# Ledger of designs, part 99: designed miniproteins, single chains, continued (3)

Each design is a single chain, and the fold is of that chain. pLDDT is the mean over its residues in the fold that is shown.

## One batch from the design tools (miniprotein)

Design m11424
Fold by ESMFold2-Fast:
Structure m11424 (fold): chain A 64 residues (1-64)
Amino acid sequence: MELYRITVTKDNAGFLSDGTILKKGDVLTVYDPKLLSDGNVQFTTVDGLKGLVDSSQVKIEKIS
């Protein structure tokens, strides 16, 4: 699987399956980020957590 970096640019940009709310300055390493039709990005972190984030409030970069 390819690795991506998600950098959160705004508070309350999304959440993780463990109840973590994403905030400005958070950086995540994720597998398989998928842009959904509603503008959200669905992903799985390297720690195995599922996540959902607003595509307009993050920067996504391929790292592998």
Scores: mean pLDDT 84

Design m11425
Fold by ESMFold2-Fast:
Structure m11425 (fold): chain A 100 residues (1-100)
Amino acid sequence: EVEKIREILAALKALPDAAPFLEPLDLKGLGLEDIIKDPVSLSEIEAKIEAGEIKSITEFELLMFRMYLNVRVAFAPDSPEYKAAERVLAAAVELVEKLE
């Protein structure tokens, strides 16, 4: 499973819509450091995979969903970032469904 999760993450990171989520969200710059306690970016998800913290597709999906929820708090529903996060999450779900 871990190798398939790496393949999915690599595919997601290559999406144009993934660019705002590759690196950690600037919570301090956004004034959200007291609201978002468990931020996660695609690079942080990659680090967790390499550290052996993510061993199942379900754990990976939960982290992708957490990233999406953080974006929903940080950005307006009509923002490019909010819409991009919805598309990245949808792509993650579709790629996971193709695994079996």
Scores: mean pLDDT 77

Design m11426
Fold by ESMFold2-Fast:
Structure m11426 (fold): chain A 99 residues (1-99)
Amino acid sequence: LPTPELTLEKTTIKKGEILKVTVTFASPVANDTTVTVTAINVATGEVASSATGVIKAGETSVTVNLTVTGAAGTYEVTATATDSNGSVTGNSKTFTVTE
């Protein structure tokens, strides 16, 4: 799998707000690809939220909804895409959670 690109709907959200994350490949995927999006609190290293989506063979993107109820602060979001041939992790993006 090539490295996917992450696009965040917002770079700042309030606690309990839904963040939409779109995971995009430059070319259609050859196999059904499960995408796991994970938000980690940068200060603590704790996984605050995770969501999964599926990109079907021949498609390029999936949008998942990430709900963050953790502490206010800076979060790093990453996506791992997995198919029958293995897994790749995309570039990380950062966003801020406010009170």
Scores: mean pLDDT 81

Design m11427
Fold by ESMFold2-Fast:
Structure m11427 (fold): chain A 88 residues (1-88)
Amino acid sequence: LEEVADRQLERLVEAAKRAGLSQADIDALRQRMEKAKEQVLKSKEKIEKLNKEGGYHLGLAMARSLERLDPSAKPDADRIREKGEKVR
């Protein structure tokens, strides 16, 4: 999950840069996504279920943000959604 979340975060940041967002806006977006990742990874009691559900929901949220920031990144957003569906 951590690897998946990191890859999705990198893609979202890259799309934001291409969309012409300022470094400050990109940093704010990254911080918000890192908080979401931290929440998903926090509980070791339910790791397997949390990884499946959290990975899917986090992936879906990142895909939506990616499309909004850069429509040309739709193929990347689609891959994120497909990977999230595979986990379910």
Scores: mean pLDDT 60

Design m11428
Fold by ESMFold2-Fast:
Structure m11428 (fold): chain A 95 residues (1-95)
Amino acid sequence: MEEVERLAEQIVDDLLKKGYINEEEAKLFREILLNDPEVRQALETALDLRKKAEEESDPVKAANYYTAAGIELAAADFLAWQKIKELREKGLYEK
C-alpha cells in the first residue's frame, strides 16, 4: 500500500469513528481522496513536505516544512468534504 493510500484510510477511519460520515460516505470520501487529482496531489504534497521536514537539520526550516504539510493536508480534507457536500446536494450518489 502506498503512503498516500494509508493516509487516506486514516482520514476516513477518523471521520467515521467520530460520526461525521456514514459507511457509504466513507467509501465515497476514500474514492475522492485517492482519485480526484487535486485532492490526491495535496495529500502527496503534504507527505513530501513532511519527509523534507524529517530530513531537515535546521529546526526553523523543519518547522516551516511541517506547517506547509499541515496546510496541504487541511486543503485536501476541505476539498474532499466539499465534493461530498456537492454530491449529496445533487443526489449523484444513492443510499
Scores: mean pLDDT 78

Design m11429
Fold by ESMFold2-Fast:
Structure m11429 (fold): chain A 96 residues (1-96)
Amino acid sequence: SEKKKKEGEEIKKKADQENKEVSEAGLEYMRRLDEISPRESMRVSALFLGAAGSYTMGALAAESGNVDVAKKNLEDGRRLFEEGRRYAEEAIRRAE
């Protein structure tokens, strides 16, 4: 339906935008953490990689019209992005 198509387009736009944000934030946090703790950098990298994967799956599901799967993957991406940010900020704070 037209409503489902519009809903999918909105989810795809959000997933693509947030995937860009996680990519940019991930590179910055990993750069900072590599100098502090390569081990913590690897952990943060895994979380941001997970977030990027979820956002990518969300965008693909939205394009295929699978709106429910797209929503779930968008929320999974958001959860992993927030976990990665909190972990990175805590690791940086402890190194100061």
Scores: mean pLDDT 86

Design m11430
Fold by ESMFold2-Fast:
Structure m11430 (fold): chain A 100 residues (1-100)
Amino acid sequence: MMSDKEIMEKILEELKNLPEAAPFLVLPDLSVFPDFYDIIPNPISLKIIEEKVKAGKIKSVEEFIELILQMVDNYLKYYPEGSPVVEAAKRIREIVESRK
C-alpha cells in the first residue's frame, strides 16, 4: 500500500499539472488583487499545501483533502460564479473528492 505522503504527493502533482491550475499554484499578487486578503482570512495555495506535506504537517489524506477543499472554498468566495477560475476550482474539488 502507498504511504499517505506518496498519495498526497501524487494528487498534488496531478493538480499542479492541470492547465487551469495557474491561479491556485501560488497566492495572488497583492498589487493585482489587494482585496483578496481582506475577503479571504485564511489564504491557501497549492504551494502552501505542498510545503506542509513536505514538512510533515499533514499526516493523513483526509486532512490533505480538507485543506484542498478549503482552498477551493476560498476561490469560490472571491471570484464571481461562471468565471473560469470558479469552474477550475469546481474541477479540483471533483478530482480530490473522487480520491477519498
Scores: mean pLDDT 81

Design m11431
Fold by ESMFold2-Fast:
Structure m11431 (fold): chain A 106 residues (1-106)
Amino acid sequence: MKPIALIVDDDPEKQEKVKKLLESEGYEVLTAKNQEEALKLIREIPEGSLKLVLLDPSFDYDIDAIRKELESKGYRVVEANTSFSEENLDFITASKGNNVHIVSLS
């Protein structure tokens, strides 16, 4: 099954740009406009498929709520200290077990 990346951003142009980039790296990409939609999608994603969660840093997210939902589905959550950008893809690793990376969008 393709690794899944979830983008949480209310800007459709930014979502489309990031989606195209991640799809070129072999991800299946899902988009959410807000945290509530993101949590719903996390519950519906098959266990072990979600690898990446990208959050718009302009929004106040309850990261603990996202983390707890992911951990309840058997994921190990890793919060990245680097932002996702077209110039910084070196952190993208599609294939390490049940790890899910939470990363800020630039």
Scores: mean pLDDT 73

Design m11432
Fold by ESMFold2-Fast:
Structure m11432 (fold): chain A 76 residues (1-76)
Amino acid sequence: MPNLSSQLFQAISAQDIASIKRILKSLPVESLAQILKTLGFFAPEDDTVAKAQNVLNNIDKIKSINDLLALAKASS
């Protein structure tokens, strides 16, 4: 999927939670895992797919960037 990482980066930088939620709902879990790894939310050794799945399962709980960070770091 070309350039979804750029869209998510811009939404995060703008703190546009509605756009973040929309982008997340449109992403395959593997694509989200790669984007979050690129953003530094995941270590290379982490199960990035499981962490991305946790984010996707809890999209409606994302009210701030800190919520997104907490979800991305959960499921270790």
Scores: mean pLDDT 73

Design m11433
Fold by ESMFold2-Fast:
Formats: sequence, C-alpha cells, structure tokens
Structure m11433 (fold): chain A 92 residues (1-92)
Amino acid sequence: MELVKEGHKALLEGNVEKALELYKEALKEHPESMVIINEALTNFAATGDPSLILELGFFLDEMGLPQLGMVFRLASLAVEKGQLGFEPKILK
C-alpha cells in the first residue's frame, strides 16, 4: 500500500505527524490488514518513542477496534521499558 510506504518515508524524514496521518489513513482504508498493522507497529516501535505507538492505539480504539488498540498500548509500554523484541512469548 502506497500510504504505508509514504508514511515510512515521512517517519525517516523526521516528520512523525505526517507519518501518523498516513498510517491512520491506511488503517482506515484497510483495518483488517495485518500487513498494515504489523508495519505500523514495527516502524513506530523502531523510533523508540512509545508515544507514537500509543497514539495509534488510541486511534484504533476510536475506530471501534479496542482489542487492536489494547495490543498497541501494551506494545507502547514494552517499548518504554525497552522490552520489545524477538524474545519468545509464552502464554499459559
């Protein structure tokens, strides 16, 4: 999706506000796309700024996707604590 590519470009240019708007538009157009969700989560997590992921989480809540919003909010906390990575996730 071109919106995701443009959003990543904006993020690399330091225009986080533009990047957020582009990713929000991509999510509005394709809210079921796990590809777009994963790209948003990983690219904003790579910035090391948990507030950006938190903003996307609140946006997902506003779209009526509270489970995805919760996932992003938890990911924001993991980034803040420096714990987001490729460690195995064990749920029992």
Scores: mean pLDDT 74

Design m11434
Fold by ESMFold2-Fast:
Structure m11434 (fold): chain A 81 residues (1-81)
Amino acid sequence: SLEELIELLDNNEKIRELTAKNPKANDYDPLSSSSDLDLESKVTGVRFSKQSLLDIWKGSENEEEFLEKVLLLLERKAKTV
């Protein structure tokens, strides 16, 4: 489920380290979608579009690849601002 994807992100050490080092990352929507279905992570406070998370999950072969793609999006957003 979508909540399971958020929980997967919350339990990833690299994503936790990224958000801990960059408090402003909690203010970013790293997936940059204008969706009314945006989700906020319980642990990191980062908002994600439900549609963007589902699209990344569908394009990923496994949980490790999914987490890697989300981490790259977070790093990309931190780099451009």
Scores: mean pLDDT 59

Design m11435
Fold by ESMFold2-Fast:
Structure m11435 (fold): chain A 79 residues (1-79)
Amino acid sequence: SKEAIRDALIEAHKILSKLPSAVKEKVEPLLEKADEALASGNLEEAAQLLEEAADILEQEGFQEQADKIRQKLKKYEEE
């Protein structure tokens, strides 16, 4: 649902605000694109961009943060 993607984006932006600048620079463009995709109604693209952001977080050692985003996305994928 659009609500599940919105919840995942809200969580991702909260995480973004607490990240080191080097990691933030990698994740921020993906979240900006995901916000645009959600605004245009492209939920699949928004979900994919959020998964890419979670993958970067995991690679950079922010596993718990990645898991929080993925948990919100799971609600969309199971609908």
Scores: mean pLDDT 85

Design m11436
Fold by ESMFold2-Fast:
Structure m11436 (fold): chain A 61 residues (1-61)
Amino acid sequence: LSDRQKGDVYLLTGQHYLSQGDYDTAAKYFQKASDFYQKAGDTQSSQQAQQKSDFAQSLNS
């Protein structure tokens, strides 16, 4: 799998945990997605995944 494809897999995994109310796990997977998108040079997708991670973390505060 390419770094971009790994980012996509982690993004979908984070979205699944978000739908289950597991905000801590969702945030971790969105962070991993952001990291892989950054490695792929996809700054826009990286920033969107980071925003999703931050949002998921805010729901657990």
Scores: mean pLDDT 87

Design m11437
Fold by ESMFold2-Fast:
Structure m11437 (fold): chain A 68 residues (1-68)
Amino acid sequence: MTEEEKKMLDFLISKLQEMAERARAAGDEETARRIQEVIDRLKKLFEEGKPFDEIVEEVARELQRIRA
């Protein structure tokens, strides 16, 4: 994984944390918890050395499930 991809993952984590904070501010603790699970999953895939594209696809899939 490149340094640019690592920076993009850090940015994605920051954006997901912002989404979780907004959900909590709106009183939606369930959505905030699900977003936190997505963050935890992303970090685990990164530690396992998964390709950047696979990590992004997994996160997108989980976010679709939260919105559905």
Scores: mean pLDDT 78

Design m11438
Fold by ESMFold2-Fast:
Structure m11438 (fold): chain A 75 residues (1-75)
Amino acid sequence: MKLPKLLESEEGQKIIDEIEKAVGPGVVSRETIRKALSYLLLFGLMTPEELAELLGISRATAQKILDAFRKVGVI
C-alpha cells in the first residue's frame, strides 16, 4: 500500500510542515520526517533508540522528532 501518496496529500504536507517547524528548520530533512511518520504508522509507538536505528540518526535527533510528533498531536 502506497503510504507515501497519503503523506504527499495536502493534509500530509501540512502535518510534515508543522513537524518540521516544531523540530527546527534545517535540523532534519523533510524526507527523514516522512520516513519517521511511516515507521510510526507501521510499528506503532517506538522508543527514540528504535527510531534512531531505523533512520540511521542519533538518539537525540530521534527524541526531537518524537517530541515534535507530540506537539503536533500525531502521538
Scores: mean pLDDT 75

Design m11439
Fold by ESMFold2-Fast:
Structure m11439 (fold): chain A 100 residues (1-100)
Amino acid sequence: SLKEIDEIIRELERLAEEGLERALRLLEQGASREDIERQLVRDFRDNPLVAAILLRALDVAVEARAQGASWEEIRARARETVRRELEEYREIMLKGQKKA
């Protein structure tokens, strides 16, 4: 099931990358955090874990923008948040397999 976990994480990475690119584009275009949150919850209704990760990344992006960070810095911090969250989730899945 290591292969199954890696396949799940790869699919979550693909979905999270797609959602993050959309969220950051909307944020750069002046959309409100609330509007972006509503869009992400709708788009990822069938994958609430991806929605939750993206909302955390969105919060990081909104904070960075409020601090006057460049769009390059905003994108980098948001992507790092997604990467860290997925890595933590992979570790949780691996621990779950050990206890099963």
Scores: mean pLDDT 87

Design m11440
Fold by ESMFold2-Fast:
Structure m11440 (fold): chain A 76 residues (1-76)
Amino acid sequence: MDAKELFEQGKELFKAGKYKEAVDLYTQAISLLPDDSLEKVEALVNRSKALLKLGKTEEAQKTFDEAVALSKKIAA
């Protein structure tokens, strides 16, 4: 599957309450996306949300901080 298919499947799993599986698919999508892409920022944000649902607050914060840093590089 390409990054877009992995990301869309991850969102469907998140909607179904399958947060761990959603994190796994978002992580795979992130690995396939370019470092300077808005799609990678979106995948990182959604991964962070799924981690929060799992109670993994420290991992969620780290993932969100990565999304913010990447977004700033794209906006500059």
Scores: mean pLDDT 84

Design m11441
Fold by ESMFold2-Fast:
Structure m11441 (fold): chain A 76 residues (1-76)
Amino acid sequence: MQEQKERQKQQVLQELQERLAELDRRIDEAARRFVEAVRRGDQEEAERYTRRLQELQRERDEVLQEAQQRLEEINQ
């Protein structure tokens, strides 16, 4: 019973790490594009990437919250 719960937790953590790695890559790319737009004085592109970064950060927070809830459910 306890060993099965540890395996489920490990799977949740592995899936979390994979999802966070993908999101971090997308966040990094959007941040680079934002910096480029600011340097060029391209306010429209800068605003676009600001919104994109906000969306990605919210998705990251949601992924973390989901993982936390799943881990709590496994512990019950």
Scores: mean pLDDT 84

Design m11442
Fold by ESMFold2-Fast:
Structure m11442 (fold): chain A 99 residues (1-99)
Amino acid sequence: MRAEAAELLRRAVELTRRLAEAVAAGDTEAAKRYSLELQRAIAEAYSVAPEELRPLIEEAARKAGQAVDLWLAGGPASEVVALLDEAAELLRRAAEEAE
């Protein structure tokens, strides 16, 4: 259970980083694809995570959602990337706690 949650959370971290890279590069197709995959990965991680990790995953989901909303509104890429970096750190922390 914890090992499964840790693996899903590490995947979510990688997807958050890939999304940030795509946003910074102006790669709209990649950003769209990674945003959908990230949403699914976070939802799956949340469903299998121990109760004590859920607040961290929920805060990460909130930060990732803010980043995607800002990106869709045409906000600055630097601010979108900063929000995604915050989400990645929360997901990374949750993955470490799940080990």
Scores: mean pLDDT 86

Design m11443
Fold by ESMFold2-Fast:
Structure m11443 (fold): chain A 60 residues (1-60)
Amino acid sequence: MDEEIEKLKEERKKLIEEARTQASKAFNDGDFDTLQALIDKYNKKISEINKRIEELEKEK
């Protein structure tokens, strides 16, 4: 389903932009513990979206 894949790609794009913004702030603040936690959090969410996209694309 193209609509669902497009939605997931848009969600992934938003998560990446949010992750970059928050990671940049943590890096500038010297809070490397927060930076690592943010990387782990967003990597997990992005991986979940990527798996769902792959599953849907495989159904095409």
Scores: mean pLDDT 79

Design m11444
Fold by ESMFold2-Fast:
Structure m11444 (fold): chain A 81 residues (1-81)
Amino acid sequence: MTLRDAAKEALRLHNGDFEKVLQEFKALDPQKTGYVSAESLRTNMSPPLPQEVINALDTDGDGNIDYGKFLTEMYIIQQNA
């Protein structure tokens, strides 16, 4: 799954509500590091992100996700849809 496919799937799961996705990522990163754990996306988001989406976000395989890149891709999809 590409990062774009992952962003499209996450938007679909949230009924196209980009603002809700943004708020959930910010809630998982209260110290504003720009990163969230892969585990938190699987367990602490509502709805939880599927494993295929999480794998596409975890490009380094280290369990730390730079969600800024993901949100940027999601925003681009929303603007061009």
Scores: mean pLDDT 77

Design m11445
Fold by ESMFold2-Fast:
Structure m11445 (fold): chain A 64 residues (1-64)
Amino acid sequence: GPLEKEAFEKAVKYAEELLKKLLSEYPEGTGELEKLSETLVRGTVKTKEKTFVVEVDGNYFLLE
């Protein structure tokens, strides 16, 4: 519904900002976003040294 879309959009935007920060520190890294559910987004940044994984639950933004 509209609330789930709002939650997902906020989760994507937050995850994108986190990925941008990681990629600015690791410019040789590759970033990917995955939809895990209607409100949950996984961001992954793979670098030569390590892999960073962040999960953002958009339902949190609906409570603010």
Scores: mean pLDDT 79

Design m11446
Fold by ESMFold2-Fast:
Structure m11446 (fold): chain A 103 residues (1-103)
Amino acid sequence: SEGYDLMMADLALSEMIRVMRQWLASPEADQRPDLKAELQRIVDLWERGKADRAEYMKARKEIYDWISARSDEAIRRELAGGIGSKLAELMLYYRRLYEKSLA
């Protein structure tokens, strides 16, 4: 069964992916092709995770690892302004909740 902290991490992840799709559809994403490709890969990982529990657990960790490889300042700089700023804060929120679920 899912613990409370893991359930909260899942809700944060779902909202993060929703906002990430909005950012990927924005003109800013077209100006940043490398970041666009990396975030599209994250969306694809999450979609594949829906088909199987083991793949879903792997997607959660790989998405967490991508966020954790960057500082808070780096994420906020890369995703500055409008929908980007919202996405940055959701990434940091997911990371915190995922870490809490591991304790």
Scores: mean pLDDT 86

Design m11447
Fold by ESMFold2-Fast:
Formats: structure tokens, C-alpha cells, sequence
Structure m11447 (fold): chain A 98 residues (1-98)
């Protein structure tokens, strides 16, 4: 479930980047996608705590990008943020079972 949420977040960010003519925004979104891929690897290694910290960091970065984005891009960014929040909740639940 958490991996599916992260993959959907990556898809939303890739779509936002593809619809952008702002190079700085495209670079920032590409970095966020790379960080989400690292979070997936941490999750697969069972390092849920580090994965959560990285997802929280990506979420804060995306929130900071919202004022610079177009309304269409803001919708995709907010979708990615919601998916990341759900992934964090799912990972925290796994930590409680440990």
C-alpha cells in the first residue's frame, strides 16, 4: 500500500513537470521524484523511520513550491502531497507493529 501511494505521487509530480515551462520547477520536481524513489528503497530495506523522515522532507519541499506553480500544477502537487501523507500514515502503522 505505501509503495503504491509513493508511485502514484511520483506519477503526479512527473505530470506536473511535463506540463511546466519553468526549468527551475522541472528541476525541483525531478529532485522530489528522486527522493521518493530513495524512500521506496528505504521502505524495501525495512528502514521505515528513515523513509518517513524523507517523505516528510519531500512533502515540505512540495508545499514550498505551491505558490510558484500554475493552478493546474498546484492540483497535481496537492494530489502528490496527499498521497505522501497517506504513505507516511501507513509507514507509521507498520512501526507500531514492530
Amino acid sequence: EALELIEKAKEALAEAAARSTDLDLQVALSLAIAQLTLAEKLYKKGDYESAIELLESVKRRLEALLPEATPEQQELLRKAIELIEKAIEALKEKLEES
Scores: mean pLDDT 84

Design m11448
Fold by ESMFold2-Fast:
Structure m11448 (fold): chain A 99 residues (1-99)
Amino acid sequence: MEEFIRRLAEELKAARSDEEQIEALRRLVEEYIATVYGMTMEQLREIIRNPEEASDEQLRQVLDVQEAALLARGLAEGREEEARKEIEEARKELEELLK
């Protein structure tokens, strides 16, 4: 996860357009979920569309990836402190809602 966050932040910072940032995010998320979770982008989209049909494990995996992506964007934009605070607050709220 730490390596994924660092690599994504570097690619987002190096991107010269919004389109390059979106493509870098898509590609690195796809690579990460395939390698770590054995999950496809289509499965990720399905979990987001129908979270009630997903397992608790799948929901946690999706939340993990979303948290990592938000932190990477914060790092790339020089807003790391703000991103970390937002993620921590969101995590506390979601833990109560999901369990």
Scores: mean pLDDT 76

Design m11449
Fold by ESMFold2-Fast:
Structure m11449 (fold): chain A 84 residues (1-84)
Amino acid sequence: GPLETARRLYELAVKAAEQGNIEETASYLAGAIYVLRRAGRPEEAEKLRKDVLEHIKKINGEESAKRVQELADRLLAEYEAAEA
């Protein structure tokens, strides 16, 4: 279900962040946020976003966190536009 999918994507995002892979981290993060929003859980989606970005900031620095946020927001907007 959506929660299990979001959890798996969260775990993949954290792993990608620990490997320094900005593009994969952004992709998994956007996917996790998208499935949680579609499941009617926007508060959980925002908490997940904040937790991942905070983790990236601590391990890879503020510039990496900003780049992941910008890429994830772009991908999320593309996912949401595809349903309109």
Scores: mean pLDDT 84

Design m11450
Fold by ESMFold2-Fast:
Structure m11450 (fold): chain A 82 residues (1-82)
Amino acid sequence: MKAIEEAKKLIKEGRYEEATRILTGLVINGNEEERKKAIELLYELAEKLNSEELKKAIDELIENPSVEKQKKVIELAKKYSR
């Protein structure tokens, strides 16, 4: 999936705001396989950044997918971006 591959590249480059924008977009609008892979990458990113706040925001997005929950994940990831 090209979107997942682009998000992985952005994570390697430290461009976490852009990566989380793609991944959270897939959680809301993607098919079942895209959503599953996006969720896996979001949790891997939260663990890599050692951010409990980011992990909780991801949990909230998965439980109730919405634009507001998406924005919260992106804004938290932005704090770590280069």
Scores: mean pLDDT 85

Design m11451
Fold by ESMFold2-Fast:
Structure m11451 (fold): chain A 55 residues (1-55)
Amino acid sequence: SSTERIRELNERMTELAKQMAELSRLPASPEVDAQMSQLTAEMEKLAKEIRELRA
């Protein structure tokens, strides 16, 4: 069901948010910036899917 999928997506977003929080504690570097950009893009994709499932 859409509800189960939304739950799974929210769980994945929580894991990504934890990873981003950990990266934000590190000194600024191109490597950290690249990883943050990748995680942000993944979060945006998941958020879009959740919005579409709620439509």
Scores: mean pLDDT 85

Design m11452
Fold by ESMFold2-Fast:
Structure m11452 (fold): chain A 78 residues (1-78)
Amino acid sequence: KKEAIEIIREAMRKFYEEHPEVSELFIKNAEGKPEWTKEIKSIEDALKVMEEIASEYLPDELRQKFLEIFKEIVEKKK
């Protein structure tokens, strides 16, 4: 639970640093209705929620980049 939320926050921070030009809209919309603040029990649940949010607000290329960062953080935690 706690680790999954920390992974989401770390991935969002890294993505915002790499792509500030689109991050403002992504942050604003995600924070308006933050589905990821629901009780997430696994890293897989967190990934699914973030995929859904990213698919609504980011083009496919940037969505893949965001998910790549998320997976990198998950691998680092092994």
Scores: mean pLDDT 65

Design m11453
Fold by ESMFold2-Fast:
Structure m11453 (fold): chain A 81 residues (1-81)
Amino acid sequence: LSPEEILKRMFELIEKLKKELSEELQKEVDEIVKMLLDGEPLEVVSKKFKEVADKIKDPKQLEIFEKIGMLAVHTKLLIEA
């Protein structure tokens, strides 16, 4: 698979998981994905992710959000940013 195809599949997985989140958290995921696409450093993206995660009260929503975070980090590493 090309790096572009891997990136596409990772973003598709993020979108699938995102649909299980509340509308408010879906907007936060969209912002984080935009930061990744805009080439923000991994440290900046990780800090934003942690700030949002710290606000999540529902354990199921937190689990899904953390899975998205793991996929986002792997995506960032694959594009060698």
Scores: mean pLDDT 78

Design m11454
Fold by ESMFold2-Fast:
Structure m11454 (fold): chain A 119 residues (1-119)
Amino acid sequence: SKVEKLIQEAIKHEDEFAQELKASRSSTAEEVISIVEEHSRKLDALIERAQMLNAPEEVINLLRHARLLEQEFLDELNKILNSDETQIEKEANITLLIERAIAAEMDASEQLRAQLQLL
C-alpha cells in the first residue's frame, strides 16, 4: 500500500540519518547542523505525506516525535556553537549529542518497523 511504502521510506530516512551522523563524528558543529537541517526538511515532507495518506495516528505521532528530537538536537548544537567553551570541550559535547541522536534515530527506525508489521 502507499502507507506501507511511506513507512519503508521513513525507516530508510532514519537509518540513513543514523549512518550520516556516525560518519560526522569528526565534523564541525556547522557541518552537523547542515546535515540535521536537510534531514529535518525530508522528515517534514514525510509527515505531510503521512497526513495526506491518512496513515495510522501512531505512525504520524512517531514521525512528529522524531522531528521534535531533531529540533532539540539542532537547538543543542546551536548552544554549543554559541558557547564560550574551548574547541576541545565543544568537540566532546558534539560527540555526546551525536551519540544520543544516533540512538534516537535507531529507536525511531525500530518503532516504525513495528508499525509496518501491524499493517
Scores: mean pLDDT 87

Design m11455
Fold by ESMFold2-Fast:
Structure m11455 (fold): chain A 76 residues (1-76)
Amino acid sequence: SMAELQQQINEIATEGLRQAEEAARRGDMEKAREIIRETAEQIQTLARQAGWSEEQAEALKELAERELLKAAEEAA
């Protein structure tokens, strides 16, 4: 279901952001960016498994990467 997919994406994004913020607070912005990229790739894979097009899943990945990076930078 869409609600289940949204919950899974939220859980992945929340945990990824938590780890990225921890790295950013330690001054390790390179590690924070690595965690964000891996998190966004997991979200993209999940969307594709749920039947989204490659274009839609890629757009979601780009959005997630952008928003998570912004949040991590604000936490630093």
Scores: mean pLDDT 87

Design m11456
Fold by ESMFold2-Fast:
Structure m11456 (fold): chain A 68 residues (1-68)
Amino acid sequence: GPLPAPAVRELARLKTRLDAEGVSPEEQRQRLYELALKHGFDEETAQRIADAPSAAEVMRVVEEALAA
């Protein structure tokens, strides 16, 4: 099957790791936001990625942003 884009893979993997480590929602949002900005997403898109409740939803938001 098709491989996910690097941004999709890295952001979803970060969310999975933060959930597994029991990181607070506030700290998770901050780290996801910073990584999204590093990948070149705008502030609005980075916030949507940061607010995603699961790795699957992070993937969905990132894929939608890349397809726009």
Scores: mean pLDDT 84

Design m11457
Fold by ESMFold2-Fast:
Structure m11457 (fold): chain A 80 residues (1-80)
Amino acid sequence: SAKEKGIKEISEEVKKGIEELRKKGEETGDYKKMEEGIKKINEVAEEGQDKLNAAPTEEEVKKITEETIKEIKKITEETK
């Protein structure tokens, strides 16, 4: 289903973002910044998943999925 696909895509982006922030944290020693970024990624992903589960159409699910992924990428880049 579109919802299952969206959840999978969000989960993959979360994994990528967390791995990037973890690597940057190890390189810089700024683990507090790393932890705050990971927390924000998880919060955005949870809100996005809640929104797509409530979405009445496949088109809305796709839009929410894309917007959630975009926000996760933004947090990852801004946290680096």
Scores: mean pLDDT 87

